# Designs tried in a protein design run: designed miniproteins, single chains, continued (3). Part 38

Each design is a single chain, and the fold is of that chain. pLDDT is the mean over its residues in the fold that is shown.

## One batch from the design tools (miniprotein)

Design m9243
Fold by ESMFold2-Fast:
Structure m9243 (fold): chain A 157 residues (1-157)
Amino acid sequence: LAPEDQLVLPESQMSRLYFSRIEKAKELIKQGKIEEAQKLLDEEIDNNLQNIKLYEEALKKAKTPAEKAEKLLQIGLSYLGLGRVYFIQGKYEEAEEYFKKALEYFEEAKKLSPESKAVDFWLGLVYEELGKLYEAQGKYEEAKKYYEKAKEYFSKI
C-alpha cells in the first residue's frame, strides 16, 4: 500500500490556475475588449501587491525552513504575476524588474528546500518568461540564454 498521491496537478494546469485572470485578459485583448482586459489586469496588480504584503508579514512569523520556503514561494509567485501583467501591457522594463524579483524569491526558497521540484518548475517558468520578454524586444541572443536556463530547470522535474 503506497503512501498518498499528493495530487500534483500537471505543471501546465498549475500555471493556468495561478494566472487564470491574466489568461482571461489576453483572450479579451484578442477579442478587442481592451477596457475589460485592463480592469482584470488592474485587479491582478492589486491582488499581487496585497499577497506580497500578506506573505512578507507571514514570513517574519515563520519558524521553520519549510514555512519560510513556502512564504518565499508565494511572494515569488506574486512577483511573477506582476511581471506577466506588465509584459502584456508592453511595459518591458517594469516586467523585467518583477521577473528578476520573482527569481530572487524562488532562489531563496530553493536554498531552504533544495529538493523542491515545485521551486524548480517556477524557476524554469520565470526564465521562460524572461526569454519571451527579450524576444519581444528583438534581443534574440539574450532570449536564447534565458530559454537554455529554463530548459535546465525543467530537466530536473
Scores: mean pLDDT 90

Design m9244
Fold by ESMFold2-Fast:
Structure m9244 (fold): chain A 72 residues (1-72)
Amino acid sequence: MTEEEKRAEEFFKFLDKDGNGYITRDEFIEYLKRQEGLSEEEAKKIFDEMDKDGNGKITREEFLEYLKKHRP
């Protein structure tokens, strides 16, 4: 496991408070608003970019792909 993958997994687990194996739209938006200081509109835009399939859930795989594209 790469350092990036490990960090992504730890962050995913932090957001997946219920241990469901996915991050819900509400959980992710709340995180971005509280921790990153983003507006609800900005947080929703980021979520929509990550949730390409429009299922309202971010899987571990989708989350890892997002982080790989947005980390240098």
Scores: mean pLDDT 71

Design m9245
Fold by ESMFold2-Fast:
Structure m9245 (fold): chain A 101 residues (1-101)
Amino acid sequence: ATPPAAALTPEERELAEEELRLLEKLGQLLADVNAQDENGETPLHVAARAGDRRLVLALLLLGADVNAQDKNGRTPLHYAELRGDDEIVALLRRAGADPAA
């Protein structure tokens, strides 16, 4: 599949870079974009569940694993679909998320 950053439009990339400037203060996020919490959730899982499109774009720009599985085997796409956020669902699918995962 296309690398996550390469799947973004120029407009989405600009928005992601703006969000990333705000996240530069979070050294943990810059050190490991795929860090898993106690539930196995990555930052991308949390952003998708929260419906934070700007954070999703920033994490995709940083190369977040769109198919990372939490402790329950759920991906960020699963949480976006549960939320009913069609924009985040479309972003994750375009970035290489497997709709069957």
Scores: mean pLDDT 76

Design m9246
Fold by ESMFold2-Fast:
Structure m9246 (fold): chain A 65 residues (1-65)
Amino acid sequence: MTFRVGDVVRAVEDFEARHPVELSLKKGELLRVLRVSEDGRWVHVEVLGTGEEGWVPVDKLELVP
């Protein structure tokens, strides 16, 4: 699935950050895509409502229509 800057996405499962640049997710969280990695495997996101930011794997997210 291809994400673009400005997309609203939802966490499909919990994710635990293992590096300081990564963001921990709870299933069901809504986020906005700020940047996509060069290989498309990671996205830099902002949590809607809190403003918390970090990198997360694309396979933890789904596009919100």
Scores: mean pLDDT 83

Design m9247
Fold by ESMFold2-Fast:
Structure m9247 (fold): chain A 83 residues (1-83)
Amino acid sequence: SQAALDQQRIQEARERIEAGVPLEELKEEAERRGDLVVLAAVLARLVAEGKISEEEAAERLLAFMERIGVDPAFLEEVRREIA
């Protein structure tokens, strides 16, 4: 299922982060591919490392979702989870 594929991609992203792949590189790759799931994982790690605030991560994620045409109802759900 798509959920299983999303979980696998999250796990692969986490493993690459733990292996020392630069977060900026992973972020650019996710943005280029339109991979919202991987982008969210990378932004969460940037927050955990103190490189960006939770507010900055939320704003970047929402801006990306709007750019790729995500449904407004789904955007509202994500805003509630991040806030």
Scores: mean pLDDT 73

Design m9248
Fold by ESMFold2-Fast:
Structure m9248 (fold): chain A 62 residues (1-62)
Amino acid sequence: GKIIAKALYDYKAHTPEELSFKKGDILEVLGVDPENPDKWLVKNLKTGKTGYVPKEYVEIVE
């Protein structure tokens, strides 16, 4: 099944591979960066965009 997370805070991407999001956005967790496990690859279910986010900014809900 899908791994769903909720954004705890607003985040502004600083690199092209990162994803910007707003507090309360619902994100699907697609994977973990193997070189940096503190970064998760996610899809924003509101916008359909994908990118890396710091895991500390999101909370797993399902």
Scores: mean pLDDT 83

Design m9249
Fold by ESMFold2-Fast:
Structure m9249 (fold): chain A 60 residues (1-60)
Amino acid sequence: SAEKSFKKFDKDGDGVITYEELKEFLESHGLSDRFIENIFKMADKDGDGKIDFEEFKEFS
């Protein structure tokens, strides 16, 4: 589910996903930096450099 996926990306447990957390996770699964940047940019609708759970569930 989106909630379980979000918790896997949220390594520090603060309730938001940073670009660094998402990048570390997705790079470990063989995704390119460019693709990761595009994913984060599309999911970060507020443009604050963080993805909250509401943004994440719309992305999936």
Scores: mean pLDDT 70

Design m9250
Fold by ESMFold2-Fast:
Structure m9250 (fold): chain A 60 residues (1-60)
Amino acid sequence: SDGSTPLHEAARAGDLQRVKELVAQGADVNHKDKHGRTPYDLAVENGHEEVAAFLRALGA
């Protein structure tokens, strides 16, 4: 595994509803994949501003 979590995948896809669900279930918003990327980094890299703003508000 590349250390990617379901939250990384949802953030990369811009799926804000899934991101909110995973965070509500206790997903670690600061978890880094093997490339050192957080879910926030993937949201920013893929232009998903609403997901990025949501994660940043949580301290991500």
Scores: mean pLDDT 84

Design m9251
Fold by ESMFold2-Fast:
Structure m9251 (fold): chain A 58 residues (1-58)
Amino acid sequence: MLARALFDVDTDNPAFLSFKKGDLLEVLREVDEHWWLARSLTTGRTGYVEKGGLEEVL
């Protein structure tokens, strides 16, 4: 699934994914109701993201 970032996220924790509003992310796995594992199509990095910060694009 492809998702678009709704907000800028800047984190110093390497387990979490930093991204900018409008970035496209490939959702690899839904971990639970609140957290997804995703890969940034902009940077190629993989990390955890909050579901509430993303919009499904298909």
Scores: mean pLDDT 81

Design m9252
Fold by ESMFold2-Fast:
Structure m9252 (fold): chain A 63 residues (1-63)
Amino acid sequence: MVGAKAVVKYDFTAAADNELTLKAGEEVTITGEDADHPNWVEATSLATGQTGLVPSDFLEVVA
């Protein structure tokens, strides 16, 4: 859901320039959906302000 907040469930390390490195327990805002990758979402880190793609399965949506 675009505009929803989510908590990172697992550490994720970016493997490409368009991906976002996140640590378990960090909060992100879901800012977009990737139409080319149905299991990926665009997220913005609340801690760093960086935006990138992360696997949707690594996120737990909160309210």
Scores: mean pLDDT 77

Design m9253
Fold by ESMFold2-Fast:
Structure m9253 (fold): chain A 60 residues (1-60)
Amino acid sequence: MKKIAVATEDYEAQKPEELSIKKGEKLEILEEVDENYWLVKSLKTGKTGLVPKNYIEIIE
């Protein structure tokens, strides 16, 4: 089953491995990388990257 999250805030990527997201954007969670970051796929753009956990909420 896909684990789906929503961006709670805008985030601008600070590193090449990170993903920029906009508030309200839906994301598929692919992997828990560490205590601070998820690897996600944007359902809007199809791009993948790391986002900080505190910028997203899991909704499924």
Scores: mean pLDDT 82

Design m9254
Fold by ESMFold2-Fast:
Formats: sequence, structure tokens, C-alpha cells
Structure m9254 (fold): chain A 66 residues (1-66)
Amino acid sequence: STLEAAFRVYDRDRDGVITAAELREVLNSRTGRNYSDEEVQALIARADRDGDGRIDLEEFREWVLA
């Protein structure tokens, strides 16, 4: 999907995780919205069940489907 393709662009280590700053850029690019760092951190807190401050592809996909 387009979301998975965008996620992979920011997954530089190919470990399947993305940082808050990288997620913010993906969301702004895809939706045309101007998300703040605070809003992105809130979204991560909702999706990140591990509490490590990063989102893996599976967490991101589950969050989008919810």
C-alpha cells in the first residue's frame, strides 16, 4: 500500500521502525496537514504499545486499520 511504501522510505536501518520526526514528515506529505511534534507524539503514544517511542510497520498498519 502507499502507506507501507512511505513508511519504508523512512526505515533507513530496515529494522521496521520509524521515529516521531519521520512519522510527522510522512503524515504531512500524505495528508497535506501541518502536524505538530506534540500531535505526532500523542499519535505515537496511542499506537506504540511497547513504550519505546518508536512505531514499527505492524503497529502503524494496525493503527491505520483501526
Scores: mean pLDDT 64

Design m9255
Fold by ESMFold2-Fast:
Structure m9255 (fold): chain A 72 residues (1-72)
Amino acid sequence: MEEALAAAEATGNQEAVDYVRKAIEALRNGDLETAKAYLLKAANIILNDPSVTEAQAEAFLRAAGAAMAELA
């Protein structure tokens, strides 16, 4: 999760950062489904942001994918 947050912050997209922070909070509360939903929302925001570079998007997707695998 920390790697996903750092990758989201690197994109400069504050909405995506806010969703990753919500995912971390949901995870702390034991709500795995809500945490996954927020990570997917952040990924969708990043993928649809034309100001985000391909490298930044790939870094986020890699980190988010790893986090989601740990939650499965």
Scores: mean pLDDT 83

Design m9256
Fold by ESMFold2-Fast:
Structure m9256 (fold): chain A 60 residues (1-60)
Amino acid sequence: GMPIAIAVKDYKPKTKEELGFKKGDRLEILEVVDEEWWLVKSLKTGLEGLVPKEYIEIVS
């Protein structure tokens, strides 16, 4: 399956393309766009968007 990450801190989206989340939220990794930005899906909300890698930790 796709790898899962956990949010290590809260993130507030700055554009429509970005996904906001809270510390502890579980995110499915859909695509690594570059070293800094990853496309993920929130397992809590089902919404997709770009997140900064520094705000997430891979767990599976």
Scores: mean pLDDT 85

Design m9257
Fold by ESMFold2-Fast:
Structure m9257 (fold): chain A 102 residues (1-102)
Amino acid sequence: SAEEEARRLAERLAKTKPSWLTDEEKAGLDEYAETGDLRLAANALLLEAAREGRLEVVEYLLASGAADVTAKNTLGLTALDLARLMGHEEIAELLEEALKKQ
């Protein structure tokens, strides 16, 4: 399921803590690791899911309302910027619509 895929992605990010995630996004991953509350990892998950082209995970996170669609990585890139950079057109369209609603 999308939730199971999101949890696997969160576990991977919590272990690797990529340098492109901000300290605040990394803290959310650490809190998720301690509590199991996927909402705390939502910003880091949205950025990585958009970068990797994980459409179902992006849809799940947007439906949950837990992710800040305007959240930026250490390079100042949003999930929308990453989706566009990586050529994930369907994800970019979803994120553009989500930004109009926030």
Scores: mean pLDDT 85

Design m9258
Fold by ESMFold2-Fast:
Structure m9258 (fold): chain A 96 residues (1-96)
Amino acid sequence: MEALLREAFDLFDVDKDGYISKEELVAVLRKLGLPTQEIYIQGIFHHADKDKDGLIDFDEFVVLLEYLVELGKKDGINSVEELVQALIAQHKAHQA
């Protein structure tokens, strides 16, 4: 699990600074076909960004994934592992 979480985090962390920005999160949500409206994005950041710095570190990223799993259960996403695998697959498909 941890290796998959780190791989997913590294794919989101496009500039390799150890954080995921709001802009990087919006780009990924768009690739997944998830809502990118400001209110929805603010809700995600409010839930995950506990330090309120506008950036998501690795620990906050795990919280974000757990939140997205709860939102995605009705769409067949039942675990963090399934979500992480989907994120990695979408990223690789988009890069091809």
Scores: mean pLDDT 67

Design m9259
Fold by ESMFold2-Fast:
Structure m9259 (fold): chain A 60 residues (1-60)
Amino acid sequence: GPVLAVALRDFAALLPNSLSFKKGDVLEILKEVNDDWWKAQSLSTGETGLVPAAYLKVIK
């Protein structure tokens, strides 16, 4: 099934292809690009982008 993660804090995207989110947002993890950055989709907005793995807790 899908890998889900919850945001532990707000993140403001400053880089191209990054995804902004707020604390408590649920994201689907699409790919672990490296240890620091994952490709995710916001379940609230449907937008996709790179997110900092350290800001997320995997829940599923």
Scores: mean pLDDT 85

Design m9260
Fold by ESMFold2-Fast:
Structure m9260 (fold): chain A 152 residues (1-152)
Amino acid sequence: SEAEQLVKEAKELEAAGRLDEAAEKYNEAGAIYRKQGDLEEAAVQYSRALELKPDFAEAHANFGAVLRDQGRLDEAEKEYRRALELKPDFAEAHANLGALLRDQGRLDEAEKEYRRALELKPDFAEAHANLGALLRDQGRLDEAEEEYRRAL
């Protein structure tokens, strides 16, 4: 499979001492496994990427997403926050943290993270849609409608 080929390439790069490139291939393989619903294998590949490159902000964010898919919410929050420590302008990580916080009922914190994502990436359709849903849940219907319009 494509994911198995990426893992093979990552192992060859790792054996050659090309650790950053190996970490990138493990991160790509993890993303494919996650799309296929193989959450355990996705977690293994992201963990390998982070062993080789602990400062890999994108891999921390991706690992957080798979941990959230597994219902491991406290661990997911830790990984998203680590991604944001490494890359504070990471719009996708702010949006994912916002979604996690909303799932936990931490609505004020979720709004702050969604708004930060939108400051960084104003055309972020998923963040507008998620903020709209949050505002609707709070009964802020006019603000929710405005955000849903921006999600289109």
Scores: mean pLDDT 92

Design m9261
Fold by ESMFold2-Fast:
Structure m9261 (fold): chain A 59 residues (1-59)
Amino acid sequence: MELYRATADVTAVTPDELSFKKGDLFEVLGRAPGGFLLARSLTTGETGLVPASAMERLS
């Protein structure tokens, strides 16, 4: 499992993006254009795009 942690609070600006809080954990499923990761939130179970710049890799 490719585990990442959010480094900042982020509000989604498009329907394909996830909103999240600093410290939320994500399983990264893939990479997307524009500096996004396709990820599943371990807090909510939702899948969507998250900005790679607001993430740190844990595994």
Scores: mean pLDDT 83

Design m9262
Fold by ESMFold2-Fast:
Structure m9262 (fold): chain A 101 residues (1-101)
Amino acid sequence: DLGEQLMEAARRGDVERVRELLEQGADVNYADPVSGLTPLHLAARAGHLEVVKLLLENGADVNAKDKAGLTPLDLAVEAGHEEVVKLLLENGADLSLLTAA
């Protein structure tokens, strides 16, 4: 499954593999059936700035919610990835969706 491979590439920060999978028709907004995590959630949590940028350029939903209601912005803030937080906000991440807990 291209979506599952895209999730793994995004989690690892493999920019070239993310690019290849998107060119092969992988769904940039693929959601894990169990967690609801998208490639953007995983890249944001891991602080992979270049992967976050590439996913957003390819139409990733910046405000996607996982099954816990967490957005990529929530995960980047929790992990302390300031540059990813900035990039997500510049691309329309909604601060009102931030679960400050």
Scores: mean pLDDT 87

Design m9263
Fold by ESMFold2-Fast:
Structure m9263 (fold): chain A 61 residues (1-61)
Amino acid sequence: LEKRILELLREHGALSASEIAELLGVSQSTVRSHLKRLLEKGAVERLPDGRYALTPSTLES
């Protein structure tokens, strides 16, 4: 499921937990649990508007 979340965020840029849940056909609670793990790994970030996005590479070294 985490891999599918990452693929959706790569394709769409930023999505809310409810949008991800609708696209994957799973509960929002399931999506939020996986998003918490992805945040802990630094694979995603939470935006000020409450949506989630992939962690971008630094602009420059």
Scores: mean pLDDT 75

Design m9264
Fold by ESMFold2-Fast:
Structure m9264 (fold): chain A 79 residues (1-79)
Amino acid sequence: PSEKELEAEILVALGRMYRSIGKKLAEQGDLDEAIEELEKAAELYRKALELRPDYEEAKRLLRETEELIEEVRRKKEEE
C-alpha cells in the first residue's frame, strides 16, 4: 500500500483506541471525558477519510462514533 493508505489505516487504529477509551469512560459515568475521547476518535476518522475518501470502514466508524457521542450527550442531560 502507499504511504497515504498506511497513514489512513494507522489513523483508524488510533481512532478505535480512543473510541474504546470513550466507551469505557461512558460506562463508568465519566461522561465529559467520554465525549472528549470520542471526539478525538471522530477527528482521526475524518483525517483518514481526507487521505482515503472511499475508506468504507472509516466512514462507518465515524458514523458510529458520532451516534455514540450523541447518545452520551443525551445521557449527560438525564444525569
Scores: mean pLDDT 86

Design m9265
Fold by ESMFold2-Fast:
Structure m9265 (fold): chain A 62 residues (1-62)
Amino acid sequence: GLSAKQQALVHKIIALKLTIIGLELEQEALEGKDPDKVEALKAEIAALKKEIAELEEELAQL
């Protein structure tokens, strides 16, 4: 079975991936309507993808 630390990392990675899906849908809905918010969403999605990569690297070291 997974350790408590591995389970916590897996759950956080899944939660972040679901958050990104929601933000990508919001970005698509605002495309051509609110460029400032679209840029902010792109930045947030990029930051979350970087966080996932860091968590996946941490998980790989366990």
Scores: mean pLDDT 88

Design m9266
Fold by ESMFold2-Fast:
Structure m9266 (fold): chain A 64 residues (1-64)
Amino acid sequence: GDPSRLLYEAIEDYVAQTPEDLSFKKGDVLELLEIVNDTHVLAKSLKTGKIGIVPITYLRPVEL
């Protein structure tokens, strides 16, 4: 993997509310690709390889 990747861990399960959203489970690791707005980011699931919009409040930075 690229060492410049911004990795985040899901702190809760999330079910996609729109076709653009990404569904994930608590403990899943996501790569931050882009900030969409103050509440949402574009992220890639490392588990599935799928890309979608996720609420940032469901994510925490991976420590080290």
Scores: mean pLDDT 80

Design m9267
Fold by ESMFold2-Fast:
Structure m9267 (fold): chain A 67 residues (1-67)
Amino acid sequence: SALGEELLEAARAGDEQRVKELVAQGADVNYRDEEGYTAFSLAADNGHVEIAMFLVEKGADPQAVPK
């Protein structure tokens, strides 16, 4: 979905406010792209600790890995 794709981009970019807005709008925190990436995996890979922690608090699986 568009919200899921925007959530991945915001998490990758480190845009914490945009991540929070998208989750509040109903974005699925466990949304996976075609490569199997989640917002949590992209935030963690890019060192965005605050975003990664926020996503876990909202129900993201911290052990989700790309296929």
Scores: mean pLDDT 81

Design m9268
Fold by ESMFold2-Fast:
Structure m9268 (fold): chain A 156 residues (1-156)
Amino acid sequence: AEQVREQLAKADEYVEKATALGLKSPGAAEYAKKFKELAKEAVHYLETALRHIEAGDGESAAGALSSAKEEIKSMAEYATKAIRILAEEDLRLAYEFAELVYLAEQHLYSALQSLARLAEEKGLPAVEAAREAAKTAAEAAAEYRRLAAELRRRLA
């Protein structure tokens, strides 16, 4: 439980830092704001899932995890749009934004892995939903890492 809260707090920190960078670009600002909104909703659903797992309510936990998965998928779409606009305006800003979004996603992934383990230990039906959401977070993180690496090469 405590590990999940620590990971979500770190994710929130990196979301705020990434959003502050994205807001420096007039072209990327609306996508950065939407990314923040969706990321905050994802964190909220993961905190809700943790509470349901601790209460032994696997059905409600699975529902919250499914909602978090959809928010994580949507936040990846808007983050990628923001990165591409930033890359046209300021390569260094785009690189820094992509790195911070990657770090936020890594912490969401770690929280989801911990939620899957807690659900499994309690024998709750939420395990599959947590693993599905973790897979979505891992795929998003891999794309951000790829974009950050591309931007780093262009800065060389």
Scores: mean pLDDT 90

Design m9269
Fold by ESMFold2-Fast:
Structure m9269 (fold): chain A 66 residues (1-66)
Amino acid sequence: GEEKKKLLKLIGEILRIIGDIIELEKKLKEAKEKGDEEEVKEIEKKIEELKKELEKLLEELKSLKP
């Protein structure tokens, strides 16, 4: 039963990070429209960090598949 609980937790973490990326991409578009290059750079850095975390979680998810 533990592997299913682990899978659900992992899916929840993946969905949370995807949601965070989507919100940051919306903020990135707004920052670009405002011409705030400092904010653009900070948001792009945060998106890249979240994408790296997403990749790690997806690798863990892949290890749980037959």
Scores: mean pLDDT 83

Design m9270
Fold by ESMFold2-Fast:
Structure m9270 (fold): chain A 76 residues (1-76)
Amino acid sequence: MFSQFTLKEVFRAFDKDGNGYISAAELRTVMRSLGQNPTEAELDDMIREADIDGDGQINFEEFATMMRRMGFQPPI
């Protein structure tokens, strides 16, 4: 199912506020929906690596970088 959507479409589906950011809790739910199941510690490590701004909110570019680290490849 997720293979029919771009990372941007997946991100938008979880961006409930429409502000262009998702929280760490939302990110965990996204990853589960994509067949990933990271622990809270693993998720925190990925967020620290991707969240260059350190604001605790993840924009699309940070999200895409994190998903690539999980081995997720968007459809060609």
Scores: mean pLDDT 66

Design m9271
Fold by ESMFold2-Fast:
Structure m9271 (fold): chain A 81 residues (1-81)
Amino acid sequence: SQIEELKEAFSEFDKDGDGTISAPELLGYVVALMKLNGQPIDDSVQEIAERIFSEFDKDGDGTIDFEEFLAVMTSKPDLFN
């Protein structure tokens, strides 16, 4: 299941172990996901990360949890499927 791979990748960027990732960590995670799916790394990576952040950082504290991230990833099948 790709969900298990995504969860494992996410845990590598969850440096503090609280179940969330920061903006710089999110950029690295998006790059890792694109590599796992054999997609080219280009200038859209930062735009994707920023859009995910803006849609799901509801508290404005600069972090996103895995469940929110997974929801965004599954809403864009042409990026990760």
Scores: mean pLDDT 65

Design m9272
Fold by ESMFold2-Fast:
Structure m9272 (fold): chain A 59 residues (1-59)
Amino acid sequence: GEIYRALGDGKAANEEQLSFKKGDLLELLERSSGAMWLVKNLKTGKEGWVPRAALEKIE
């Protein structure tokens, strides 16, 4: 899938969101029309919603 890099640290506000660290590699699973995209953290294997504004496309 498309790979993004986290531009900073983020903490999940609920069970559907994903916590991430700056530099984490996140695989895009689903785009929404809103501010959040569904991704998988390649380091942890966990899936969840993250702010699309925190993502930089690398692949």
Scores: mean pLDDT 83

Design m9273
Fold by ESMFold2-Fast:
Structure m9273 (fold): chain A 96 residues (1-96)
Amino acid sequence: MLSELERRLLEAARRGDVEEVERLLAQGADVNAKDPETGDTPLHLAARNGHLEVVELLLRAGADPRAQDHKGFSPLSLALLNGHEEIAELLREALK
C-alpha cells in the first residue's frame, strides 16, 4: 500500500502541480513510487498528461525513465502515445 506522501506525489504529478511535486520530494517521497493498481510512477503520469516541467523535475530527482507500468508502458511510450513530442525527446535523452 502506498503511503499518503507517495499517493499525493502521484496525484500532483498527474495534475502537473510543480510546486507540490517539489515540496513532496523534499519531504522524502519516493520519486519512483508505483500506483498499486496500474504500476504507474509519477514520471508515467506526468509524461502521459503532457506536464513537461514536472517531467524535468522528476528526472532531476532520480526518476527511472525505464520503469514499466502493469501494461508494459514506459514514460516514453505514454508521451509518444499521447502526442507529447517535447517530453518524448527529453525522455530519449534521459535513456542515453
Scores: mean pLDDT 89

Design m9274
Fold by ESMFold2-Fast:
Structure m9274 (fold): chain A 63 residues (1-63)
Amino acid sequence: MLEERFKEYDVDGDGVITAEELAKVAGITGVVAERVIAAADADGDGVIDFEEFRAFAEAAGDV
């Protein structure tokens, strides 16, 4: 479940999700995507890796 969802957002297949990829896949604006990245991005590098994505999904009750 989580792996397939991560792959949907990771359209480039580089193992991270950028705000631009999130905006494209989720159909949201870049500003909203940047806010989501900031909320999930624990290290502040501007991208979400799979472990950060998993932690964020777990916090949201999806697991």
Scores: mean pLDDT 70

Design m9275
Fold by ESMFold2-Fast:
Structure m9275 (fold): chain A 124 residues (1-124)
Amino acid sequence: SAARNGDLEGVRAALAAGADVNAADEYGNTPLHDAAAAGHLEIVKLLLEAGADVNAADKYGQTPLHYAALAGHLEIVKLLLEAGADVNAADKYGLTPLHLAERVGHKEIVELLLEAGADPNAQP
């Protein structure tokens, strides 16, 4: 998708043409999931301004915040939390964004999630 590929003007053009900002692919991934996973901060900003569901869950129950936390995109994690992302959202395996950030060792993201109210005692 344009969001996954970092095509900011392609995303902007699609939205101007009436594309559903929350359209999900076969896996339940929205443009916001794609941009958050790929680290495209300006596309994340554009999608949130266009009314993207910050808490959209894919077929595994993972939100854009899960993807940004796993991938180590600190500024995107911050932006998603400011936009009202559920810091304690659990996927189908009981994993929260905090669990994913801890697993891969993204220490600054772990601290940011804890400051935002992540439950450090949540069981996977």
Scores: mean pLDDT 90

Design m9276
Fold by ESMFold2-Fast:
Structure m9276 (fold): chain A 62 residues (1-62)
Amino acid sequence: MKKIYARAIYDYEGKSEEELSFKKGDLLEVLEKLNEILWRVKSLKTGKEGIIPAIYIEEIEV
């Protein structure tokens, strides 16, 4: 299966330990689209995984 990558379009501060914090421009791997609003992603910068609002990121072709 091909990996799906995304870029943060806004800064996000996670509200819980299950959520990921990131900065605008950070590269992320999309692990799972839980629904239209919440995706599980991994930071390529830190290797940490967490749930985020999908509106804060855009899918990119790599």
Scores: mean pLDDT 81

Design m9277
Fold by ESMFold2-Fast:
Structure m9277 (fold): chain A 61 residues (1-61)
Amino acid sequence: LEGKIAEALEDQPARLPTELTLRKGDRVRILRVVNENFVLAESLVTGERGYVGLAKLRVLG
């Protein structure tokens, strides 16, 4: 998963400062797999980095 591009399947407002704000359709680069539920990603829209639930992402290849 690391280094892959993924697309947000749904909106994610950041609830914590460490979370990434996403809108459905936003693309991110996966920087690191943290655990079974979360990745650290960089938004290709905003350039911000933060945690995203893996279930909210579709990996594009």
Scores: mean pLDDT 80

